# Designed miniproteins, single chains, continued (4): the designs that were tried, part 93

Each design is a single chain, and the fold is of that chain. pLDDT is the mean over its residues in the fold that is shown.

## One batch from the design tools (miniprotein)

Design m15238
Fold by ESMFold2-Fast:
Structure m15238 (fold): chain A 71 residues (1-71)
Amino acid sequence: SVEQQVAQGEELAREAVRAAREGDIEKAQELLDQAVALYAAAIAASTGEEKQRGQQQLVRSVTEVQDAIAE
């Protein structure tokens, strides 16, 4: 389901943040790319409020990983 795709993306984004904090920037970028692909698929399959939530979660995850990489 769309919700399961978003949840899976969130898990990958959390792993990306962890990898970035451990200094594994390459792994963080790969995990973020996988999370973004899942969010993009979920967003494409969604409408209205569900689409909005997916878009917000994508932006949040990208920001969190990029912030972790910058540290």
Scores: mean pLDDT 85

Design m15239
Fold by ESMFold2-Fast:
Structure m15239 (fold): chain A 60 residues (1-60)
Amino acid sequence: SSKEEALMEKLIQINREIEKVGQEETAKIKNSTPEEARKIQKEADEKIEGLQEEALRLMS
């Protein structure tokens, strides 16, 4: 159904954003100080957790 297609598209978009956040996190941490790395990790973790929760709610 069209609803299944819309759901799959949203899940793909969420997964792509999670991948983007992870890639940006890795790149930034490689060239950061320990304090900067902690801030980057925290911000990335919060974004990824929010995106994962959104995906789970869509699948419920």
Scores: mean pLDDT 87

Design m15240
Fold by ESMFold2-Fast:
Order: C-alpha cells, then sequence, then structure tokens
Structure m15240 (fold): chain A 57 residues (1-57)
C-alpha cells in the first residue's frame, strides 16, 4: 500500500514504488496518485506524470 510505496521510493526502487502507489491510487488515495506523478516525472515519463497529477486533484 501507501507505506510500502513510500519505502520503495525512498530506496530508489521506482518499479516497486509504482506498483504499490498504483494499488493505493486505484482505491482512491490522492496522495498515492500524486506520488505516482512524481515518480513518472523523475523517470522522464511526462505524459504519465501529468495524468497521475490530474487524478490527484
Amino acid sequence: GLEEGRKAYEEGDYEAAIEHFTKSAEKGDKFSASMLGKVYFELGDLEKAKEWFEKAV
């Protein structure tokens, strides 16, 4: 969930962070959606970053 996503992100494991944040965001957690936007932005996927930031509003 959200906590596992945060830990993965802090460890630089963006693939695990995406997996865990996606599960939380699909359940309606807007913070996880904003973290997904941030992860995709850091990976250079600006289109997915924008999509997830829009879902976080």
Scores: mean pLDDT 83

Design m15241
Fold by ESMFold2-Fast:
Structure m15241 (fold): chain A 72 residues (1-72)
Amino acid sequence: AAAAEAEAEKLLDEQIAKGKLPKDVADAGSAIVMAAISQALKTGDGSLIDQGIEQAREKARELLFAKLLAEA
C-alpha cells in the first residue's frame, strides 16, 4: 500500500512540476486513487490500487486534452 501511494504521489508531483497536470486535474486523480486505496484496504486486493492509478491517468489525460482544446 505505502509503495503504491508513494508511486502515485511521485507521478502526480512530477507531472505538476512539468506543468502538464494542473491542480484541479491532480485533485480529481487523487480522489480516484484514494477511493481505490480504500477499497483495496477493505478487500485486501492490491490490484484495485493499480486500477485506480490507471483510471487516474486516463482521467488526467481527458481533462488535460479538454483544457488544451479550450486554450487553443
Scores: mean pLDDT 69

Design m15242
Fold by ESMFold2-Fast:
Structure m15242 (fold): chain A 70 residues (1-70)
Amino acid sequence: EAEKYIKLGEEYLKEGNRKQAMEYYEKASELGSVEADLKLSQIYIEQGDIKKALEWATRAAQRIYEEAKA
């Protein structure tokens, strides 16, 4: 399920539709996708929004930590 949203986000991003790409990555992130968190962080870096980029990267790091702990 999360992978489906990531693929849709990648397709929209290739078409230059960043808004739709971000919406699908956010859906994948809500399903627990670390990959989606990192995709959102990268998009915010490209927009110059370093604060939001760090927030999404921190979310990814937290998920990796919890998964490794289990």
Scores: mean pLDDT 83

Design m15243
Fold by ESMFold2-Fast:
Structure m15243 (fold): chain A 120 residues (1-120)
Amino acid sequence: SQEKIEKAKKKAIELMQLYIEQLKDASQLLSKEEQEEVEKVIELLKKLQKEIAKAKSLDEMLELLKKAAEELLKILKNEHLRKVALEIIKSLVRVISEETDDPEREKEVIEYLEKLEAEA
């Protein structure tokens, strides 16, 4: 339903904003190279917030999260930040999937993300 879609969008955008603020705060204690990698994650999350806001279905949001995970794994060189970025995406999948009528789809997307991490 449209109500479920709007609720999922709001929760996902709010959670992404919390992660952006957490990453900004944490980056102040990191090396310049690590700060540059954190900024890449922040910029991708900001872009993802805009894309999620325009999404018309729960499946479209889940596909955007899969693409975001693929992009993060390609651009990030730091192993720890790759793990942090994937955990952020997995958290977003879970929050969005709370509004789906298909828990099997949530499991499929999480398993896909775990396979991407193992292959990276």
Scores: mean pLDDT 87

Design m15244
Fold by ESMFold2-Fast:
Structure m15244 (fold): chain A 72 residues (1-72)
Amino acid sequence: SSKIKSIEQQISSLDAAIRETERKIAELDEKVAKDPDNIRTQTLRLFHETVLGSMRYLRSKLEKKLQELKEK
């Protein structure tokens, strides 16, 4: 159905955003390891972790809705 396809597209977009955010966190983890006292880098990392958590929550909500629709 068109509603199933719409949710699948939303999940695909979130998956791309999640991967990009995970990549940014990995780069920031390397920077934190080199300069653990840099508050700015630590704050930016924490910000991206918060965004990642929110995106994962939204993805899980969409996934449950998709499962309900596929179960008819």
Scores: mean pLDDT 87

Design m15245
Fold by ESMFold2-Fast:
Structure m15245 (fold): chain A 87 residues (1-87)
Amino acid sequence: MPVSLEELREKIKETVDFLLDESKSDEEKLEKFKELLELIGKAPDRLEAFRLFVESYRDKWEKLKEKDPELYTKLGILRLEFLESLP
């Protein structure tokens, strides 16, 4: 079933808030992020969905880099692997 861009935006926000939640483990955060990337990969326009993802949380992504550079690096690797999987 195709995921709407609106539903995807809501899921992106939920995931970003989860990534910034200090009560969550890095392992839980990585799994949540992988789930989001898989959802983006199932969108009707994967490239547009990925662009919206990057743009929707750019400022929060920078905050994550400052708060947890190790997690930021691991998430960056997952993003790169996802991009390399695109046609």
Scores: mean pLDDT 74

Design m15246
Fold by ESMFold2-Fast:
Structure m15246 (fold): chain A 107 residues (1-107)
Amino acid sequence: SLAERQLAAARAAGRAVLTALADGRPLEEALAAGEAAAERAATSPEELEAGRAMARAVVSALAGAFALAREGGEGLAVAERAVESLTGITDAPEAGARLRERLRALA
């Protein structure tokens, strides 16, 4: 179905963002990686927009997670839970684990 293809494009884009940030790339490069993944996965405008929307949402969420992690304590705990949730929806467990290690290093 179109919905299944939109979800596939969104997951590909989100996974690319998580991987880029886990690799230490800046947020701007992570967004570009997510958008490129959306373009590769998409075969329709609806799939492309779903992927781009996911890339933007994941970058925004992780920008907030990095800010919270720098506070330590409860901020770090909230940031780690956010990464766990994003890891689940994008099916990117390795990138998620490496990102949580980066968040802990910021605290």
Scores: mean pLDDT 88

Design m15247
Fold by ESMFold2-Fast:
Structure m15247 (fold): chain A 62 residues (1-62)
Amino acid sequence: RPPLPVEEIKKRIEYDIKNTSNPEVQEILKEILKFLDENPETATELDVLRLWFKKRIEKEEE
């Protein structure tokens, strides 16, 4: 089981979106929120972290 519940991870990401000044980071975090909404029982904190890094790289290249 994940070290943090998905709802807690989602809450933290929502706060990060409101408090970040980087628009690319905001877009990535919004995508992660959508992923968590679609996978509330299966998503793990590690999955969120890996998705964040993957999306960061994709945004830097586009």
Scores: mean pLDDT 74

Design m15248
Fold by ESMFold2-Fast:
Structure m15248 (fold): chain A 86 residues (1-86)
Amino acid sequence: SREELEEKVREMREILEEAKKIYEQIKKEAPEKEFEVGLYLMSISSSVLVAETALRNGKANMADLERNLEDARKILEYLKKLKEEL
């Protein structure tokens, strides 16, 4: 349903906001990792923009959203691991 699609897009946005917070911390505490983390942040950001645009245009696909959401979750888990090593 559209509600389920909206729910998934909201979760992707929440992951992006958490990833941004981790990026700012890593930029401050481990500047040598800023470039790598920035690439992951850009990847999540791009996926969120595509998902939000597809949702607005009635082109959102649940399978694509689920895949992109799982990819975003994996990236966030990796970023959280990097943060714990600070």
Scores: mean pLDDT 87

Design m15249
Fold by ESMFold2-Fast:
Structure m15249 (fold): chain A 88 residues (1-88)
Amino acid sequence: ETEKRIEELVEKLKEIFGLSEEEIELFRAQIKGYIELLSKYLGWSEKEALELVEKAIRAEVERDEELQREVEARVEELRAAVEEALAA
């Protein structure tokens, strides 16, 4: 269930960063937006999209430069896919 996993993710963010309720709502909306974009333009499942978002947050929390580069590569893949779709 995507909604449950998103809620678990925002709860972890609240715990780690001390986010306000307003900040939690903003992050929830952003996470849902990224999942929708990845699904629509890359054909990813909600699970795959959510796994990327979870990796991005883990990379930031752990300051893992290799994981951050993996996330950046996936974002570039999304940008290329959107450009291809617009050009077609």
Scores: mean pLDDT 71

Design m15250
Fold by ESMFold2-Fast:
Structure m15250 (fold): chain A 90 residues (1-90)
Amino acid sequence: KVSRREGLERYLSQNLSKEAQDALVQAAKLMNLPGEGVEAIERLVHALLMVYADDPKKGIEELRELLKEVGASQKAIDEAVAFVGEALGV
């Protein structure tokens, strides 16, 4: 059992700007997901995996709309979508 939190923090710092990370946390809040920071991002990815298991591309499109709604820049949206898309196998 690996510490998911440590691995996720390292991965986020390598693949996502602070703006993209903050936008993902706000998107999780819009979905009424509990948690803060890295935990909120992990729960958002897991929720998208569960809700859109049969259509992960639709999950990515919903994420893009949520990030746009929280006022994220196009660059932050692209970074976040690439990160979550990899986790969803898209």
Scores: mean pLDDT 76

Design m15251
Fold by ESMFold2-Fast:
Structure m15251 (fold): chain A 72 residues (1-72)
Amino acid sequence: ASEEAKQLYQQGLEAEKAGDLETAARYYIEAFDIDPSSLLGQLALYRAIQLYRQLGDFERARELEARLAEAG
């Protein structure tokens, strides 16, 4: 994965530790968008899906699940 994707993923982890789950999910989605075919990008999107489920945003989680399936 690119350095930009790695940095966004790290910012997502820091936001999760701070309890900012919505911010964390956004960083993870951005990390995925930079490099959707990478293992890091796919892992980031998977983490975002789990966070939206925790937040009760099941519609957003389903949308992201479809994006992950397309990424392969």
Scores: mean pLDDT 86

Design m15252
Fold by ESMFold2-Fast:
Order: sequence, then structure tokens, then C-alpha cells
Structure m15252 (fold): chain A 103 residues (1-103)
Amino acid sequence: LRPVDRELAERQAAAVDQMLADLAANSGLSDREKLQSPHPVAALLAALRLYKRGEISLEEAKELFEERLPLLSPEVLELLLHLMRLGNAPEELIELVEKAINK
């Protein structure tokens, strides 16, 4: 993430801190337990890992994304999108995040 100005950098830092707090609250849980967590970021990242391991279908991952994405702020959605692109996530899941950002 390359900041354009100080306010943007501060908003991005706050979003990272919020995402890290979500992940830290779930750090002791298995990926399957994280799917049932009320914390949306941990649940979505767990869904990606389970899908890549062949433990859940793409359809199951899409359902989890559609359920959890509306719970995230635009700043957190942008960070999630960036992480998914770096991790070479499925295009169908990337498209769901992009649609959520545009709402």
C-alpha cells in the first residue's frame, strides 16, 4: 500500500489495526472454527485456506463471502482485496470483494 497523503495513510493504518485485532481474537482457533466465528476477516481468510486445501468447495467459499463481506468497512475490504490478489485467490472470490467495495 502506497499512501497518497497523510489522511489516507492514517485511514489505511487504522484499517490494518482493525483487521489485526479481528485476526488476533481468533488466533487460537482452527480454520474450521474460524468459519463459525462472528469475526468476518478471520472467517473469510479461513475460507480461502480451506478452499486451497480442497476442504471446502468454491460454492461454500462464495456463500461465506456473500454472508460476511457486508459486515466489513470499505477500508478493510480494500485490504482484503489486496491480500487476496497477492495470495492468488480465485477470481470468483476476488469479484465478490470488488462488488462489495462498489456498494
Scores: mean pLDDT 74

Design m15253
Fold by ESMFold2-Fast:
Structure m15253 (fold): chain A 71 residues (1-71)
Amino acid sequence: MPSLVEIAKTLSLEEAKLLGRVATHEIITEAPEYREEAEELLARLDAAKTKEEVLEVIEQIQRIIDEHKAK
């Protein structure tokens, strides 16, 4: 399965931001212990002005997903 980062690289800036927002809300729903970190990532995602900044945030979102699954 391609990672969220790999998918986001194929999207526009706004589409990548939408993907990041959806993934972050999924984290809040499935892993509420990550709520504060997820809310910080949402704020960073909304403030991002470049594709590179969005990809950095999505990498952090993927890290949380991987950590949650490893427990």
Scores: mean pLDDT 81

Design m15254
Fold by ESMFold2-Fast:
Structure m15254 (fold): chain A 64 residues (1-64)
Amino acid sequence: SKIEKLKKGIEALKAGDVETGVKLLLEAGAISERGAETILANQNRTLVGVAIREAEEKLKELEK
């Protein structure tokens, strides 16, 4: 469910599949629509890194 989508989204972003990663994080509610648009438009490694960290933090909160 949401936890699995977060894990897959994080893995996709780390693998450089930004489109898949952003889509999964958006479905999991870990990123806003605006945040998704910004990352997809720029694909800036810093922004991708921030998205990964925020998703990992959300995953920790949901797991415990």
Scores: mean pLDDT 80

Design m15255
Fold by ESMFold2-Fast:
Structure m15255 (fold): chain A 117 residues (1-117)
Amino acid sequence: PPPRPLAPSGLIGDLVRTLAENPEFLEDPSDLSAPVTSAALYQALKLLGIDVSYETITEFTKGSGVISVEALKEIIKYITGQEVSDEELKPLDPDGSGVITRGGVLYLYQAQQSRQS
């Protein structure tokens, strides 16, 4: 079948599942407040078959090495060509710190699983 274009919500769901199911991509997989790193996002995107260079991710994060809500919005727009709403990404930043955390990823992953029951 031809590749279907990625919707932002579909990409967010796939990224959340991939990051939650691959805790080894994170430096501190036992720390729920740990930020999602540029390296973790790069590995998740590669596993999903999405070709985005580590350099491109680093440009969106402005060299911080961690994924902010704003950086993730720009990366999703770069991949899908469509803007994602702040409301869709808000659960990934439960502390309002402006960065995506492991706890936020696990929360959204569990919420997605509950909808399938």
Scores: mean pLDDT 75

Design m15256
Fold by ESMFold2-Fast:
Structure m15256 (fold): chain A 63 residues (1-63)
Amino acid sequence: SKTLLEKVLDVASKYPGFKGAEVYVERGQRVITVYVDPSKTDVEKLREEIRKAVDGDFKLYVK
């Protein structure tokens, strides 16, 4: 099985504006932060694809 970070990278790395991703747990909540160039990335499509690829509750930030 893939780690949470690997699942995020499998989705996000396909985007030409992708710069990096971080996954951590804060107060029992999974947090995913994805760093992108907004001029090269469809941020809403990226957000939706990550939401579909990762099961369960998490906070998602795209910066």
Scores: mean pLDDT 83

Design m15257
Fold by ESMFold2-Fast:
Structure m15257 (fold): chain A 66 residues (1-66)
Amino acid sequence: SEKELLEELEKQLEKFKEANPSIPESWLEQGKKDWTEEIKKMTPEQLKEREARSAEVLAQLEALLQ
């Protein structure tokens, strides 16, 4: 679900921030906003596909925040 994906995203961003305290807050906030907007625009079918590919999605998110 959208809620579960957003909760997992926040959890992963928090861990990433702890590991990389030098990353500007603005980069993390922008990444979170961009991802939240994309998730909100998804259909139920797209959300289900995204959940099935959660590991790949996390790798893409980490790449965007580097």
Scores: mean pLDDT 69

Design m15258
Fold by ESMFold2-Fast:
Structure m15258 (fold): chain A 80 residues (1-80)
Amino acid sequence: SILEKAKELLKRYLELRREALRALLAGDLERAEALNEEGLKVGKELMELMEKLPEEEKEKLLAELRAAEAALAAEYEAAQ
């Protein structure tokens, strides 16, 4: 289903975001950049797929994305 594909892309996007953050914090700028580029591709595909979802399902995935991004931002700030 479109919803299952969107969930898989969200999971992949968040995995790439976490790995990019860890690479950045470790000083591996080349790895962080490569992971961010892959994340942008997956994120674009995710957003296009989410536009095809019912509003209720879209809102749930956006809430999960926002919560995860907030957690990553907090992790970055704590590591400074």
Scores: mean pLDDT 86

Design m15259
Fold by ESMFold2-Fast:
Structure m15259 (fold): chain A 90 residues (1-90)
Amino acid sequence: MEEEVDELVKTIEESKDPEKVIEAIERLVRLAREAFERGDWEAFDYIAEKAEPVLQKIVLDKSAPKEVREKAFEALVELGVLQLQRAVLG
């Protein structure tokens, strides 16, 4: 799992193909949601810690395509909500 997460984060950071970046963001969010649903906090924390800085950089990057920035924003919001829910629950 960590290896897959690291590869997805690398794709989001390094790929200039908007379609590949959007697909990687969607896959990363799905992994985070699945970890949260299983109560796998170690996996969830790892994904959130790795994903948040990268997604935040994309949201703030005016040179990134609008569709990529919008997808990164949606992902960052979902991860933030899940992290707040985790904090309240544990």
Scores: mean pLDDT 85

Design m15260
Fold by ESMFold2-Fast:
Structure m15260 (fold): chain A 99 residues (1-99)
Amino acid sequence: MKEEIEKKNKEKLEKVLELSKKLVERGRELLEKYKKEPSEEIKKEIEELQKKFKEMIEKVNKKMEELGVTAEQIEEAAPLEEVLEVLEFMEKELKKVLE
């Protein structure tokens, strides 16, 4: 029974990491497009993506708490910490465009 819970938590963790990487790539693409050719349409896409980044950051933080990990306490938390740092960096970059 404990094995099923651990396996389920690992699968959820891998899914969050995968989705986070896709968001980061999308953020980089939109920032590059906006830097080359600023448009209101791209700015709206950045606004929508920034909301998704905020939601993902909250999900990652919640997942770390649910796993009983806090920053730097567990080696298994390192991939989540790395992804969280990149997500927060990208969210700040998106926010700079909107402010």
Scores: mean pLDDT 73

Design m15261
Fold by ESMFold2-Fast:
Structure m15261 (fold): chain A 62 residues (1-62)
Amino acid sequence: MDLEKLSDEELAEIARESGVSVSQVNTILKLLKDPNATIASIAQRSGISPETARKTLSLLTS
């Protein structure tokens, strides 16, 4: 029933640690709602490297 939504502070922290923009973190969060999403597909759609996508995902999802 509840949508988990990160604060602006949490988004900025994840973006800083991953070396991406807050906009890219928001795009990754949207893509994570697709159960068929892979690290490669997320990286391609977010305009980042697969390594950066993996790091960002680790910070977002454990």
Scores: mean pLDDT 74

Design m15262
Fold by ESMFold2-Fast:
Structure m15262 (fold): chain A 77 residues (1-77)
Amino acid sequence: SLKEKAQELRKKAAELITEVGLAAADFIAQHYEEFKSLSREERDKLAREFLQKRGLMPKYEEAVELQKKADELEKKI
């Protein structure tokens, strides 16, 4: 069913987001003193640069696209 396909896409997206999120959380924890003094925009920029350097941005982008596809499938139910 479309609902089952949407759930599989969301599950895969969640796995990718978890992997990326754990890496980002570890990076932020290691650099907490630097991050706590930064604006939201500066923190987002540094986090994005970190994900790009670690080759994790493609996984994050894939997760976003999978969530978007799941949303589109659920709208057809």
Scores: mean pLDDT 80

Design m15263
Fold by ESMFold2-Fast:
Structure m15263 (fold): chain A 60 residues (1-60)
Amino acid sequence: MDELGELKMEAIKLAQEAFVKSKDPKKQKEIGDLARRALSSSDKEEVEAIIAEIEKLMAE
């Protein structure tokens, strides 16, 4: 099962949505940094944590 690839795609999709909805340049930078880390990660747990952090930055 390619769970890692699926999680990376979900992280990118979520980051793009969060970036568009965010009005704060600081949050937009953090979202971009998190998306980049998700793409370079080989650890499913790390990508899941990044997704959770992006969701937190979206304010729910």
Scores: mean pLDDT 78

Design m15264
Fold by ESMFold2-Fast:
Structure m15264 (fold): chain A 87 residues (1-87)
Amino acid sequence: SLAAQAETIDLSTAEGRRELARLAVRAGREALRKAEENKELAPEEIAEGARVAARDAEELAERLREEDPELAREFEELAKRFRELAE
């Protein structure tokens, strides 16, 4: 599980923070897929969650821009997809 993997990551190291960020990208992609397929939640609830996720992904992309430009681009793409879902 992602939670179990996150518990083993050393956040005091750059490598550990990158591993956590990669898990966050995977979790974000899965959440996006489920939200796009979900017909049980009200559209307003999905839109609000998508706006929050987009903002968080945008902030992570900005923080990673110099350390890992490729990972930053993955978060930028997730942010765009969540913004589209929020429309």
Scores: mean pLDDT 74

Design m15265
Fold by ESMFold2-Fast:
Structure m15265 (fold): chain A 98 residues (1-98)
Amino acid sequence: GASAEDLRKIADIEKETAEKAQALLDQGDVKGALQTILDGEKKALDIAQKAGDDITVVEESVAISVASGLLKNGASKAQVQDLVDDEKKEAEKYEKLA
């Protein structure tokens, strides 16, 4: 499983991702916000894979699939706001697990 250090790194990535995506979304850059979320989730996945945390790998892989699907098919501002809110909740979850 992931170490407390690895979980804190994931929490920091998710928190920074949520902040950057929210700023882009507030500027009307829906696609930029969504790409920021996708890039953050991929970075969290890389840490989880290197840590051998199969549960976190599955969770991040699902999040990447959702974000990728929205990027491919188009997303409303409201759908991307829901993803930003999920990133904030995920950051809190990983902070508590660490």
Scores: mean pLDDT 83

Design m15266
Fold by ESMFold2-Fast:
Structure m15266 (fold): chain A 93 residues (1-93)
Amino acid sequence: LQEEHNEAALELLELIEKSKYKEEYLKALEEAEKRFIEAAGPKVKSAEEGLEWALRLVKGLLEALKNSKNAEEFEKAVEKELEKLIEEIEKEA
């Protein structure tokens, strides 16, 4: 889990770094991370569960980035993935 999360996060950051929309992508990622921590933090029951949720988010963001042609598409895809994950977390709690 931790190793898989680290690898996925690194791939996401590398793709953002190579993008002409780097600043916009980083801003969207930062907002998503903030909202995720706010929603998941109070509900996490173990470090492993928190890591599993974080891995789901990172994989979702990576997929969104690979399928986005511009910053606007990525921002919308990020919001959708984050909302879906938060809803799942709320149902689990």
Scores: mean pLDDT 77

Design m15267
Fold by ESMFold2-Fast:
Structure m15267 (fold): chain A 62 residues (1-62)
Amino acid sequence: SKQLEAEVLRALADMYLALGKISKDEKERKELFKKAHELYEQAYSLGDPRAKEMAEEAKKLA
């Protein structure tokens, strides 16, 4: 279902966001936050309303 697909994408985005927060390399950190942002936007598009706020946070960090 689209909801299950959105949940998987949000979980992947959460992983990239967490990795970005612990990364010591600025370039790697930005790439991880950018990937988190993209995945949160995809999750939101598939119907996860929680992903919208998280996409905005990831964008600020990238």
Scores: mean pLDDT 85

Design m15268
Fold by ESMFold2-Fast:
Structure m15268 (fold): chain A 62 residues (1-62)
Amino acid sequence: VSREEVLRKIESLQRLSEEDRELALRLAVHDMGISEEVAERILNGEVDEEVIEKVKEALNKL
């Protein structure tokens, strides 16, 4: 997946978390294969290059 696609997915999770944090966390972990720790960092707005790389790795396994 491209960096742009990863950033779009992160933005979608952050938008969903404003309405339903539990659903956003569940979707990140179970549907996208992101670790709970990385998912929580995304929802807290703690997005750095390491987080982006971890999301890209998870999506590439799907």
Scores: mean pLDDT 82

Design m15269
Fold by ESMFold2-Fast:
Structure m15269 (fold): chain A 70 residues (1-70)
Amino acid sequence: MDDDIEDGILLIQAAVEYIAAKKSTNKEDIEESLKRLQELLSQAEARGLTDTVAALKDVIEEIKKLLEKM
């Protein structure tokens, strides 16, 4: 099923961006990861992936808090 495959890929992409943001000490790199996470959130919302949307919102909020401290 195309939607199941796309959900799996989206979750992997989100995990990669989250890890990259958490390991970065550069504000610009964290902002780029945040932008990519926001794009993935829009894709998840468009596909109706409720659990993925909830997880991405939590991750995005955490990364925004990291940027506020920098």
Scores: mean pLDDT 78

Design m15270
Fold by ESMFold2-Fast:
Structure m15270 (fold): chain A 83 residues (1-83)
Amino acid sequence: SKELKDIGSEAVGIAIKIDPMSEETLKIQQLLSKAYSALEAGDIDKAKALVLKMLDMTIAMAEKAGNADAAAKVQALRDKVLA
């Protein structure tokens, strides 16, 4: 769905702002590509699971960086995926 793609893209943007050259940011970008492929294949459950993994990694990055505002923003995105 467009919403799932928008959420995934926003998580990538937050990860890049925290640490653009980290292995975590690269992994988050790879998970977004896999989520897009799952959506094109019609596998919504797989796409949701991949986006949730990206969001969990982005929350962990924000918490490690001490960026509470970024962590809260990504948690709100995670809640939207779970609804």
Scores: mean pLDDT 87

Design m15271
Fold by ESMFold2-Fast:
Structure m15271 (fold): chain A 69 residues (1-69)
Amino acid sequence: EEEEKRELEHRLVVLFTAYGLLQAAKDFLEAQLPTWDAARQAQGNRTLAEIDRDMEEIKKEMEEIEKKL
């Protein structure tokens, strides 16, 4: 039980780190998008949507782990 708790805590740290990296990438893209041409803005918006989906999935997994701790 306690060992399983430590593994979940380690997983949570990994997910938190991944979430932070995705947030940084999102912030960078949002800052850059207005300076790019229309084609690059369209691609950047698609990437932003993918980041948002990945972040939502990570957030849900983190919430599930927190409920088990």
Scores: mean pLDDT 83

Design m15272
Fold by ESMFold2-Fast:
Structure m15272 (fold): chain A 89 residues (1-89)
Amino acid sequence: SSQQASVQKLQQVTQFATDIVNDIRKQNLDPAQRTAYIRDTFARKGLAPDDQATVITMMHIMMGVRNPALAAQYLTPAHIATLNGVQAT
């Protein structure tokens, strides 16, 4: 179903965002190295542009960057609602 697909996709992109953020933090990469690492990771995973945008948005939210307009650009209303729930915790 569409609901099951959306949930699986959300879990998948959230896991990718979590892994990338944790790797950046552990390796203490500078901004240029972070950009290259993210780009190379996306290429290796074969992520579509829409999925890349969603992962980047989730990473920004996880790193404390809150921009509802940017989130709306990359995420469905269901994804935004889920992220707002996580932020409240």
Scores: mean pLDDT 65

